# Ledger of designs, part 81: designed miniproteins, single chains, continued (2)

Each design is a single chain, and the fold is of that chain. pLDDT is the mean over its residues in the fold that is shown.

## One batch from the design tools (miniprotein)

Design m6971
Fold by ESMFold2-Fast:
Structure m6971 (fold): chain A 71 residues (1-71)
Amino acid sequence: TLRISEEEAEALVAHLRALAARSPDPELAERIVRLGEELARALLAGASEEEIARLEAEVQALAREALAAAA
């Protein structure tokens, strides 16, 4: 199972919150933070590799949208 340390999970959420704070779209910012927190919880809980990969892909897609919107 893909597992992450508590410290690594906190760093991931902090990074995503910083990214979300740069977005002019509050709905998109909220979605990024919520999905990032869900991914961190899944990693800490030792969720399936398939579930973690799905959440990672979703976070990456939203992050790309946020960066494109900010450009």
Scores: mean pLDDT 73

Design m6972
Fold by ESMFold2-Fast:
Structure m6972 (fold): chain A 67 residues (1-67)
Amino acid sequence: TLTTRAPEKSFTLTFDDAVSDEVIDAGVELLAELLRRAKPGEHVHVTLSADTTVEDVKKRLEEELKK
């Protein structure tokens, strides 16, 4: 039987309980974009702290979109 391995991409999403739903939603959008742009074998890590704002996440997304 010929076995074909799927391309492997890995991710970690870390957030504090104090993070708002709006920041989580923005963080998920960022994670999805990073995963779409990641190459096979790349690890994507997104960390959301209690101090993270939606604007911080959007700024990071804009920087990734410039690549």
Scores: mean pLDDT 73

Design m6973
Fold by ESMFold2-Fast:
Structure m6973 (fold): chain A 70 residues (1-70)
Amino acid sequence: SNKEKAIKSLEAGIKSLEEGDVVAALAGLKEVIDLGLATEEAKKAIESIRAGDIESAKKHLEKGLEKLKE
């Protein structure tokens, strides 16, 4: 389902940020936005990444995961 794809992409995005792979993280977040799920949290995470605030980006993605998992 699109929800399962979004969850997988958010989890992969968090892992990519932990590994310092910003390019992979941004690609995954664009996919989440295209699916129309957790879009506010994904957009805030992208904004935090652009500002160099990786910790805030991870927190936004964690919030997106919690919302998708109920």
Scores: mean pLDDT 82

Design m6974
Fold by ESMFold2-Fast:
Structure m6974 (fold): chain A 71 residues (1-71)
Amino acid sequence: MTELERLVAEAERLKAEIQSLPPDTPLDEKRAVADRYLEVMERILRLTPDDPELQERVFADAREVVALLNA
């Protein structure tokens, strides 16, 4: 498994974790998981500077995660 493949798998896992959090989960706890997700996404962007399609998808997915925190 490459580092990129590992980071993508970790991002999907963290996104699923955010989506599965109970509605009454404290905002600070939701933010902690989201911060880890954003850190992983930043690392993916750093490994793929010449892949604009992947970067656009990462930005779109990050916006989706932020929306989930405010749901």
Scores: mean pLDDT 77

Design m6975
Fold by ESMFold2-Fast:
Structure m6975 (fold): chain A 118 residues (1-118)
Amino acid sequence: ARAQRLDAEFAELEKKVRELISKFRYLAENAPDPEVQEEARKLIEALESGFEVEADPVDAPGARVRLTAKVDGEEIFSGEGEGPTLGEALLGAMRDFLAQVEKKIEELEKKVNEIKKK
């Protein structure tokens, strides 16, 4: 059923969040640059603090969801999704959010590699 499929997709995204947090923890503990370590710790805090969810009602043609992760009121990550249902819009927003998180990990890993080459 559709609900079972959405539950499975959310479970996969939750696993991906845990994997990304593990990568940030590795950087927080092992990065040679204290600034990278501190940024990684802040990003972990944003991901572990939970999300602010803003959703348009399903009575509109389709649904739109925005997810925001904040630390001390500062927006660290955001993601947006649209879909024919609230659940599908939320999945889209989660995927967009996680893509931004993955991009940030790549940026930090690149910074670490550039430091190691110097």
Scores: mean pLDDT 74

Design m6976
Fold by ESMFold2-Fast:
Structure m6976 (fold): chain A 113 residues (1-113)
Amino acid sequence: MEELKKKIDELLERFAREGLTVEDQNELAKLINESEELAYYAGKKLRDILEAQMPLPYTEEELLRLIATILGLHEKIMRRVGVPDEEIEAIKKNLKYFIDEKFGEAVLKGARE
């Protein structure tokens, strides 16, 4: 578990510096789909990174939309947090692995807390 959290930290740190490759996104999705604890942790960490990088405060809704698109959360979750259908279809075309609905809910819970 701690080694998997460390790997999530490394992937999200890489995102903060240079963005995520499709390979990085697929690896992150595999890790998040392993457990609700890892999903929660990833959501919380990504929220912290996004808040630290921005010169202006995000709304809760803006943060949740960004997290959903960056991590490739389940389509139903992306729609619920306000990601446009056109953007969802573009994400679906590019990603091989998506975060399952159950783990996507855990990501959002981590991001809200």
Scores: mean pLDDT 80

Design m6977
Fold by ESMFold2-Fast:
Structure m6977 (fold): chain A 61 residues (1-61)
Amino acid sequence: DLAAEGRRLVEEGIAAARAGDGERAFRLGTLGYIKLAEAGQEEEALALARELHRVMREHGL
């Protein structure tokens, strides 16, 4: 399930960002965004990408 995989990857990316791992956060977030977009969940992908970017900015990443 591309949508479920995409959500999981972005959530792992957000967790990595909260832990200060910017490289992992960006990699997982990007993969998750692509999977969600491929699943036709473009609005959800954008919302989760915005959340990831907010968390990264909050942590100086």
Scores: mean pLDDT 86

Design m6978
Fold by ESMFold2-Fast:
Structure m6978 (fold): chain A 66 residues (1-66)
Amino acid sequence: EQEVRDLLRKVAEKEGAPEEEIERVIEETLKGLRELAEKTGLSVKEIFNAMVSGEELPELEELAKE
């Protein structure tokens, strides 16, 4: 989770988001990732890495069909 927070912060800063917005975006993104992790049994880091690399995870595909 901490590693994902650091990466999200770097991306938001690179895009020129103000500091106040960065914290909000990070928390909202992590909330969504934690929900997916709970439903799939994957870690937040694994889901985040798959989204960033464009890799499809079988567990996420099965959830999308429901």
Scores: mean pLDDT 70

Design m6979
Fold by ESMFold2-Fast:
Structure m6979 (fold): chain A 70 residues (1-70)
Amino acid sequence: SLKVENIKEAVESEVKKLKEEGVPKELIDEFEKKALETIEELKDAEDQELIDALVKIRKETLEKFKKYKE
């Protein structure tokens, strides 16, 4: 699906940004795994539901990174 491919590209772009921000590989790998699992689970859902779920996963990754720095 073009929608799924576009969202996967957005996830890859986010992974690149997280690397540029110095996020550890372990947290980036966890983010990517969760994002791909969420895309598969919500592949037939509305676009907004998938986007909201991915935003939540990104937020959780950034919160973990904040704690990792401490």
Scores: mean pLDDT 78

Design m6980
Fold by ESMFold2-Fast:
Structure m6980 (fold): chain A 68 residues (1-68)
Amino acid sequence: SSADKEAQKEIEELLKQAEEALRAGDYETAIELVEKAAKLAEEQGWHDLAESLRTALEILREIKALRE
């Protein structure tokens, strides 16, 4: 459906922005963007993608904590 395609595109754009934030050392922004992507995946019922994004969030939070 068009809604599925729009959600997929939005998630892809959020993840690209998160990658740019990580490259800039902005872990807070990267975490927020991945969290938004995970919520969108969950809303669509894409459980595998949502789980993968939650795993990425755990890794990002650990990296941020290690740098503090």
Scores: mean pLDDT 86

Design m6981
Fold by ESMFold2-Fast:
Order: sequence, then C-alpha cells, then structure tokens
Structure m6981 (fold): chain A 58 residues (1-58)
Amino acid sequence: AEEAIEAIEKGDYETAIEKVRELVKNGDFEGVKKAIDKAKELGYTRVAKIAERLLKEN
C-alpha cells in the first residue's frame, strides 16, 4: 500500500497503477482500498477508477 500511495502523491501514474496491480496479485485488498482513497483525495479520479476495477475483477 505504502509504495502505491507514494507514487500517487508524486503524480507517477504508471508506477501507481503497477503498484496497485501488485497489491491485487498479493491479495492485499485493504491496501488497494487505501490507494483508491488517496487517489480520490488528491483528485486522481482515473487512477481510482482503474484500482476499483482491479478490485472488482478479483
């Protein structure tokens, strides 16, 4: 979760999505939810929607 949140805070869209995919692969759904909340807080709505989709598909 921490690495995904850090990437979101830096505005590194590609790294943020990659780290969210890793969280989903590892079954860390709580970490994915924290990343979604942070993306929404900072206005990265596209990152939040992609992360929400990855959660729903698993």
Scores: mean pLDDT 78

Design m6982
Fold by ESMFold2-Fast:
Structure m6982 (fold): chain A 68 residues (1-68)
Amino acid sequence: SMETAIKKAEELKEKGDEAFKKGDYKKAIEYYEQAHFIYSVLKALGEDVDKKIEELEEKIKEAEEKLK
């Protein structure tokens, strides 16, 4: 279900946040990209998830900046 997919994406985002907090920016990006993929599919299906996608894209940029 859509609700199950959103729950999975949020769990992945939380795992990404924990990895980021520990300084594991590569792992944080991997989790954020997995969550982003789920929300991108939901958006393609007509769901209003633009804010969730934007949040994840900003988190990915922050983690990528830490790797420079």
Scores: mean pLDDT 89

Design m6983
Fold by ESMFold2-Fast:
Structure m6983 (fold): chain A 75 residues (1-75)
Amino acid sequence: ELEKLEEELKKAKNLEELLELARKLLKLSKDKEVILKAIGLILRIIGDILLGKDSQEVIDELKEELLELIKEMKK
């Protein structure tokens, strides 16, 4: 499941796709620290959508942060 999310994350092209992936990560998270980080990322993505911050730089930054969460969950 985490490997599938990592593949989907690499293919994600917009904030809405990143939001869906962050929600899936939250559902798979059992560690409180990871859960809090996932919630924080979800809130940031929602804020970026509402503010129209859909630049490639913002998308790439959020992808890296979600990828780091997936790596943390695999440990």
Scores: mean pLDDT 80

Design m6984
Fold by ESMFold2-Fast:
Structure m6984 (fold): chain A 75 residues (1-75)
Amino acid sequence: MKARPEVVEHLRKAAEALENGDYETAIEHLRRALDLAPPGSLVEILVRIALQYLEKDKNPEKALEAVRAALETYG
């Protein structure tokens, strides 16, 4: 699967924001990545999981794991 530069950029910025404790900025970048991700892709699924961990479960550690998994999906 080929990475879309804009999706990868938002995922990287979301990961950086999560590592810095800026969860609001992370959510904004994850929402942008979700808008740009192909429907039904593994990246879309992982971004939705990351948003669920941040917005519902308040678990930034698991959210960061999901974002990193999404980045690793691109070859």
Scores: mean pLDDT 81

Design m6985
Fold by ESMFold2-Fast:
Order: structure tokens, then sequence, then C-alpha cells
Structure m6985 (fold): chain A 91 residues (1-91)
């Protein structure tokens, strides 16, 4: 109900949606991960992505829950989810 994304992020998402630019979407997800995620959150996201690719769904579920619980804001959760999706698509 209260999705409070930074104005910069919201405007970039609107432009990407309008232009249909998948490459710009990938770049935004990388930038969000670098800006909003701490090193430990990035490492957890990488482990979750690897578990998904390896079809270890129970481990992936545990890692995703840990990322969600350690996230302090909606933008951190969006950044983590986007980064995981980016890593899964590169495999």
Amino acid sequence: MEVDLPEEVRKRLEKISEEGDEEAARELMKELAEKYLEKEQIELAEKAAKAIVEKKYEEAKKLLKEIYEKSKSPVERVAAAGYIQLLVEEE
C-alpha cells in the first residue's frame, strides 16, 4: 500500500516502460543493486540466483526470505529481486 520508491527510480522505470528498452532495464537493476544493497545482501542475492539456476528451490526460498527480512526498505527489496532476476537470465 505504501510503495515509496525514490523519484529518480520511478522516473527511470517510467521511461524504460515507455521505450520498451530491456537493456536500460538491466542497467537500472545493476545500478539499484550497487546503490541500495550492502555487500552481504549482494552475496545473498548471488547465492539465491545460483540456487534458482541449479533448481535448489528450498535453498533459494530460504535465501530469498533472509534477503527480505534483512531489507530495510521497499527499494532494497526491489533492488535485490531485480538483481537476482538479472543473474538468473545471464545463465
Scores: mean pLDDT 75

Design m6986
Fold by ESMFold2-Fast:
Structure m6986 (fold): chain A 61 residues (1-61)
Amino acid sequence: SALARALAILDADGDGVIDEAELDALNAAGLVLSDEQRAALLGKSPTNPAVVQLLQELLAA
């Protein structure tokens, strides 16, 4: 699924923390994020329910 691929990209370094390189990789994969959306994801865990919810909303739009 698109959500599973997005989550895998956000955990690419396996540290459980979203960084700017992972957000840039997500953008390169075709999911364009606004500055506010990047700020909402940065420094959070990919398993955070708020992160999962935001990705579901972005992929549904």
Scores: mean pLDDT 76

Design m6987
Fold by ESMFold2-Fast:
Structure m6987 (fold): chain A 59 residues (1-59)
Amino acid sequence: SVEEEIKRLNAKIKEIKEKLKDPSLSEEEKKKLKEELKKLIEEEIEIGIELIKEAVSKL
């Protein structure tokens, strides 16, 4: 379900944010984590847009 996908994305976003707090990370590791975080946030935004479209179509 869409709700389960959003929960999954939020859990992954939280995990990456926690990993980014580690001061021992290399700059390359930080860059990779930031790019992954960006992709997850973009995916969540796309799901949100589709939910809005579906809600409007039911009016």
Scores: mean pLDDT 83

Design m6988
Fold by ESMFold2-Fast:
Structure m6988 (fold): chain A 103 residues (1-103)
Amino acid sequence: SVVLTQPSSLTVKEGETATIPTTASQDVGTNISWYQEKPGENPKLIAENGKPVNTDSRFSVSGSGTNYTLTIKNVKKEDEAVYYASVPGDKGWSWGPGTKLTV
């Protein structure tokens, strides 16, 4: 099974760039996806298989092998959320612990 590691929290100011590094315990290629979980909302897929889903042009994903980064440019207060990395696992999906972004 793949283990994902993320920072537990990140604080940025509005208009700054947020960078969320993620490490996988084994090479997952491009099979990494990212979810945004906001209070009172359904979790939203923001990147799938290493590519941004057309949610906001400020979001990008980079990385290869075992090291991946979710980047949010020009951060807005509305970007406050928990961000989860996810990869295919042996019995479904492996989820990262989540990174709480505070703005």
Scores: mean pLDDT 78

Design m6989
Fold by ESMFold2-Fast:
Structure m6989 (fold): chain A 120 residues (1-120)
Amino acid sequence: AAADQARMAALEAEIREAVANGDNERVAEALADLAVLLLRGHAAARVPPIALGLGAHSDPALADAAAEAAAAEARERLARGERAFVHPNEAARERIERAAEELGVDAAIVLRTPAEVDAA
């Protein structure tokens, strides 16, 4: 819904400000709120870029939310002809690979870090 999309944008701005200020408690709180909105699935197709980074956290709930968010973003990028994706979280990579399979894209490449592109 439009209200959920507006709240996600507000939380994304709040996370950026908290990161800039080194406020780790506020970052964690805002990320948890963002994860709840992502898990409700009502705005998954329009995931903010910051949500793709949630999979870098060791928290399983944040990792699951980030993995679903990464899959939604990957579907839009695959539709635009993109074929290479980088995500540090294993669950996110698995969901991106599944999204590519569901769209019939056999040539999609999903890597853990940009350094793996140089190693491959």
Scores: mean pLDDT 60

Design m6990
Fold by ESMFold2-Fast:
Structure m6990 (fold): chain A 75 residues (1-75)
Amino acid sequence: SPASDEEKIAFLKELARTRLEEIEREAERNPEFRELLERIAELLRRLLETEDEEEQLRLLEEILRLQREGYQKVL
């Protein structure tokens, strides 16, 4: 079964805690993806800062949208 939204949010919070610096370094290395990666890093940081469930769901949806958009750009 696919992960629940709660499980996805928990995973992204862990990703933000453990890998945010790596994502920010990749933004510096790849000018073509800089804006995308910087936006993902910003959303991950915001996800760590909020306890509002509705905001967490909005941030999840936006992160997933940007990740899909990023996959299209890496064609």
Scores: mean pLDDT 77

Design m6991
Fold by ESMFold2-Fast:
Structure m6991 (fold): chain A 69 residues (1-69)
Amino acid sequence: SSEEKLELFRETLAGARALAEATTDPEVREALLQGVARAEELAKKLEDEELREEILRALRELRRWLEEL
C-alpha cells in the first residue's frame, strides 16, 4: 500500500518535471504530445463511460496546453 502510493507519487513528480521541461524543450514537448495521443487511443477503449470521459477531458486539456507553448 505505502510502496504503491510512493511509486505513484514518484511517477507524478516525474510527469510534473517533464511538463516543466516541455516549456523550454521542443523535443520534450513533442514526446509528450505523442504520449498524449497514445493515451487518448487507449482511453477510448475503456468500458467505464464516466471514467473514459474524465480521462479524455484531462488529456484534451493537456494537449491544448502543450500545443499553446
Scores: mean pLDDT 77

Design m6992
Fold by ESMFold2-Fast:
Structure m6992 (fold): chain A 70 residues (1-70)
Amino acid sequence: SKLEEAKESVEEAMKSAVEEVKEAVKNGDKEEVERLLERMELALEWLKENYPELVPIVEKGLEEAKKIAE
């Protein structure tokens, strides 16, 4: 289904985003870490209003990214 394809695509995108946060943390790039987290939070807020079925996937990825950034 289109929803299943969308979920798979978003899961892969979130895995990539989490890896970008890991690299930014490893490089000590605090500005890049903040920028990446802000983009994820803005995406989450947009999805809450427009595509709520994808919210749990993005919330999970954002939680993982925030834990790495600590």
Scores: mean pLDDT 84

Design m6993
Fold by ESMFold2-Fast:
Structure m6993 (fold): chain A 71 residues (1-71)
Amino acid sequence: GAADPYLAARQAEKAGNYKEAAEHYTVIADAAEQDGDRELAASFYRKAAEAYRKNGDTQKAEEMEARADAL
């Protein structure tokens, strides 16, 4: 079956697996950036940043926010 990274991220969030959720959101953001969809990429980098903050990964959260701001 096709892996839907957005559904995977949401399932990880519901389970409290914020690091896994952030990794799935980052995959979506990277794909959107490669496709030239900067608005979608920025949105998902910010979702990844929020998930990293919930996981206590402030450094990775700031890195994701910086990537979103650069788009």
Scores: mean pLDDT 87

Design m6994
Fold by ESMFold2-Fast:
Structure m6994 (fold): chain A 86 residues (1-86)
Amino acid sequence: HMEELKKKIEELQKQMDETRARARGVLKEAVDLLVENAKKLSPEEIKQLTRDLAEAARALREDPVRGYELAQRTLQSLKEAIEKAK
């Protein structure tokens, strides 16, 4: 039982590390996209997206799953704002 439990803990830790890596990738993509398209966005949109990115980055430290979810939502919101600006 103890050896099986230890294996499950190691697998969960690996899954959490992989989720953090994915979330960091999404955050980097969102930051790069925001910088590239800042001229197309309103000051209010830039301010909101910057706050959302900061919240996602903080959430990632405490809960990698929530951090990943928030990062994906922010990237999607950014893509929608850019498309609407066309």
Scores: mean pLDDT 83

Design m6996
Fold by ESMFold2-Fast:
Structure m6996 (fold): chain A 84 residues (1-84)
Amino acid sequence: AALVAEAEALAEEARRLAEEGIKAIEEGDILKAIAYALRLIGLRIEAERLLAEAEALGDEEAVAAARRALEAAREALEKVRKAL
């Protein structure tokens, strides 16, 4: 289903952005790290929208995938925030 695929892609992107953001912090590139943090905030908002859409459709598989994506985005953002 499209929502499941979108949620899985979002979770993967969140993990990637967290790794890149932490690397930017380790390299002292604070502006780049802030850019990654802002993108992670965007992914969190998108995950919340996907969850709302999945719940409205009653698609339990999509709801589960969207919840995992939201948790991935929140965890990724928290890791970058704590490293700053």
Scores: mean pLDDT 86

Design m6997
Fold by ESMFold2-Fast:
Structure m6997 (fold): chain A 80 residues (1-80)
Amino acid sequence: SEKENEENLKEWIDEEIKKILDELLKKGEITEEEAKEIKKKAKEKILKDIKENKKVPTDEEIKKEVEKLLEELKKKKEEE
């Protein structure tokens, strides 16, 4: 079922993002609120890219998106 494949893909993306954010939280590089914001933005961006490009991201591509959002969040804090 295409719907089952889409739901499994969403769950896998959520778990990959969570693994990256959990490591950043353990290192004290982000707060729990920042992790929540990055997860939401990364998930929305990745799902949009899948719909527009019809391409399933790799674990490395998911990691790069999380790292990009982390960098953007750090820049926002410096400008505030």
Scores: mean pLDDT 78

Design m6998
Fold by ESMFold2-Fast:
Structure m6998 (fold): chain A 91 residues (1-91)
Amino acid sequence: DELIEKLSDPDPKVRQQAAVELGLLGDKRAVPALIKALSDPDPAVRLAAISALAGIGDKRAVPALKEAAENDPYEEVREAAKQVLKWFEVK
C-alpha cells in the first residue's frame, strides 16, 4: 500500500496527508504504521495519526495513544489523544 509507504516520506505534508487518507479509508493494515507516526517529529503528522487511529477504531492503538496522551510535548496532541481514548472505552 503506497499510502502506508508515504507515512515514511521525507516531506511532513506528504506524511500528514497519508495519515488522513488512511484514517478515512479505515485501513486496519495501516495501524502499525500509524502507531509509529504518533512519534513523528511533526506535531501535525502526530495529530493526523491520532485522528486516523480513532477513525479505524483498532484497540492495538490504545497503548500508544495513552503514551501520547501522557508524554507528547504539545498540549494539543495530548488533548487529542485523551479525547480519542474515550471512544475506545465504548463498544
Scores: mean pLDDT 84

Design m6999
Fold by ESMFold2-Fast:
Structure m6999 (fold): chain A 96 residues (1-96)
Amino acid sequence: SRVELEAETLVAFATMLLALMRIAKRQGKLTVEDVKRFADIVDELLRKARELGASPEILEELTRIAKEVYQLGIEVAKEEGNDEAVKEFEKRLAEL
């Protein structure tokens, strides 16, 4: 169905964003600002999937990706010594 195709496209996009973040982290180029931007995009993709009535499996996959993005945010924020950003990402992770 169109809903299934759209939901799968959202998962593919979220997966690509997570992969790009991991590459940037390995290169020592991922910043807290970058992670916040990517987190906001993934949050929007999850919101759109819910509005589309995506299957529980799709919502679980997007939630898993969001958790991994927030965990990367915690790691990068700790490396930058940004305690406020650590707390922000920990809160986002707890509210999923």
Scores: mean pLDDT 89

Design m7000
Fold by ESMFold2-Fast:
Order: sequence, then C-alpha cells, then structure tokens
Structure m7000 (fold): chain A 80 residues (1-80)
Amino acid sequence: SYAEKAKEYLREALQAVEAGDFDRAIENLKKAIEYADKDPESEKAGLIRVGAGAALDYLESGDREGAIQALKATLEAVDK
C-alpha cells in the first residue's frame, strides 16, 4: 500500500539522519509525505505525514536529536 511505502521511506530517513546524511534524510522524508498523501483515508498514513513533517521542521532548525525522536516515535506508533 502507499502507507507501507511511506513507512519504508520514513525508516530510510531515520537511518540517514542517524548517519548524518541530511540531504538523503530530507529526500526520503519528502517521499514519505508524498506516498502518505496518496493514502489520505489511512490512519497510518496520517501518522507518517505528521511525523515526517515534524522531522523536516527539526532538521531545518538544526535539531538532529529532535528529528530522530520524532521519527522513532512515529515508527513505533504505526507498528501498533
């Protein structure tokens, strides 16, 4: 599903942030949002959209740890 694709991109974004590859993280977060927006009736997609948006905001403000925590919390929430 588009929600599962969005989750894959969110996971790749987390790995990229942890590796310090912020360009790759931003690219994957934008793709997570794109695929989440293709599945607007999915509660899981909605959670991914919010989490990816928060992570982008943290990265733009230079808060790497905030981005990591937002991504981890979102991935935990969508696995329930």
Scores: mean pLDDT 86

Design m7001
Fold by ESMFold2-Fast:
Structure m7001 (fold): chain A 68 residues (1-68)
Amino acid sequence: MPSEEEINVAVTEIFVAVVRVAVKHDPSKENLEEAIKLLEQWKERFKDGDPEALALINEEIERLKKEL
């Protein structure tokens, strides 16, 4: 059975992948800004609990900010 940490990483990977696909299909400034906001909100859930999940979120936020 996966640990809570493993589940958190898997769910975060799915969320990041969905955001990445959505941004690729609609790379508008508005969509990029909304994607960054959603990722930052998701990050707050794990700020003290899961460094691997946090790393995944931070990497995607930085990637999207470079596209603005």
Scores: mean pLDDT 76

Design m7002
Fold by ESMFold2-Fast:
Structure m7002 (fold): chain A 69 residues (1-69)
Amino acid sequence: MTLEEIEEAIKEAEEEMKKLNLKPTKEPLPAEELRELARKAEETGDEELIKELASQVYQAMLEQVKKAL
């Protein structure tokens, strides 16, 4: 990935979070907790859990991109 691709990915993720009214996660969840949250969201279809999962995923992606910089 080029630096430009990374910057575009960050902007796109931020815009998508704004469209869905997702807030930045207060604290990133560890991978194990994130998987459990994903399972619960899929099994229950709970809108609140789905939004929390989406916020966590976007936050994790942004942190991974920042580490790559």
Scores: mean pLDDT 66

Design m7003
Fold by ESMFold2-Fast:
Structure m7003 (fold): chain A 96 residues (1-96)
Amino acid sequence: KAIEALKKAIEEATSLVQHARAGDRDGALAEVKALVKALNEYGKIEPDVELGLRFIGRVLRIIGALEEGNYDQAAADAEDIRKFLTELLKKEEERR
């Protein structure tokens, strides 16, 4: 169900923020992989090409920031994904 997939993606985005803020590059990269998997599972339930491309763009920015050692930028982009997913979850829960 979409709600379970969104909750999993929010968990992974939250962990990604924590690892990035800690300067844990390997942990953050592992969480990027987990987040991508969770977003892909959500996309199978609710196909949206525009939303998918937006997520891909943000994920690529996070990877680039981690490669450059810019952990503040990686954490900020991950937090933006987390906030967006949280708003999507609220909308799904408010569905009649």
Scores: mean pLDDT 83

Design m7004
Fold by ESMFold2-Fast:
Structure m7004 (fold): chain A 95 residues (1-95)
Amino acid sequence: SLEEQTKATLLTGEGARALKEGNYEKAIELYRKALELDPGWLMAHLGLAEALEKAGNYEEAAEIYEEMAERLEKNGGTSLAKYLREKAEKLREKA
């Protein structure tokens, strides 16, 4: 619904603020809540992956980047998908 999408957008913005402030656990919580309301929200998935990466959860972050890369490839987005796959590969090496 539009109400759920609006709330997901606001939670995603709060997550981005928490991430910028270095509060990775709060960012993870806020992005997960955003995805409960809008599971398809690309920005919330990417924010969650970045927060997990900065928190040292490399394997989970890599899985999200790979999933988002696959979704982008199906929709013709090649450059961002390639970037996300390369990022995931580097994170798996650290996991």
Scores: mean pLDDT 88

Design m7005
Fold by ESMFold2-Fast:
Structure m7005 (fold): chain A 58 residues (1-58)
Amino acid sequence: MMTAEQLRQIAEELRKRAKELLEKAKKSKDDIERQILEGMAALLEGVASWLERIASKL
């Protein structure tokens, strides 16, 4: 069974990765590439939020 602390650590790592993707999106000259990077960042933030909610219920 995963601990609440482990879930929060994974969530923090995912949020850091999402921030890196958003920084790459800001530097992209291609609108499609920018949308893909922003979409990937949103998915990582969604998973992080989901893990944080699970951790709060443990």
Scores: mean pLDDT 84

Design m7006
Fold by ESMFold2-Fast:
Structure m7006 (fold): chain A 62 residues (1-62)
Amino acid sequence: SGEEKYLEEILSDPEKLEEAVDWLLRRFGLPDTPETRERVRQALKEAKNLIDLLDKLREIAA
């Protein structure tokens, strides 16, 4: 799996980071608000791997 390299690539490119935020908001049914966008952006930056990212996103959705 290329998950680690994929996360590093997203985090290194501001355009890819914003595209990832948009995709995750739609995929997890999160409200598209500035507050939620920032929470998702921080989750992407803080996540160590995709499993950790999914856990953080589920907490945002709760």
Scores: mean pLDDT 77

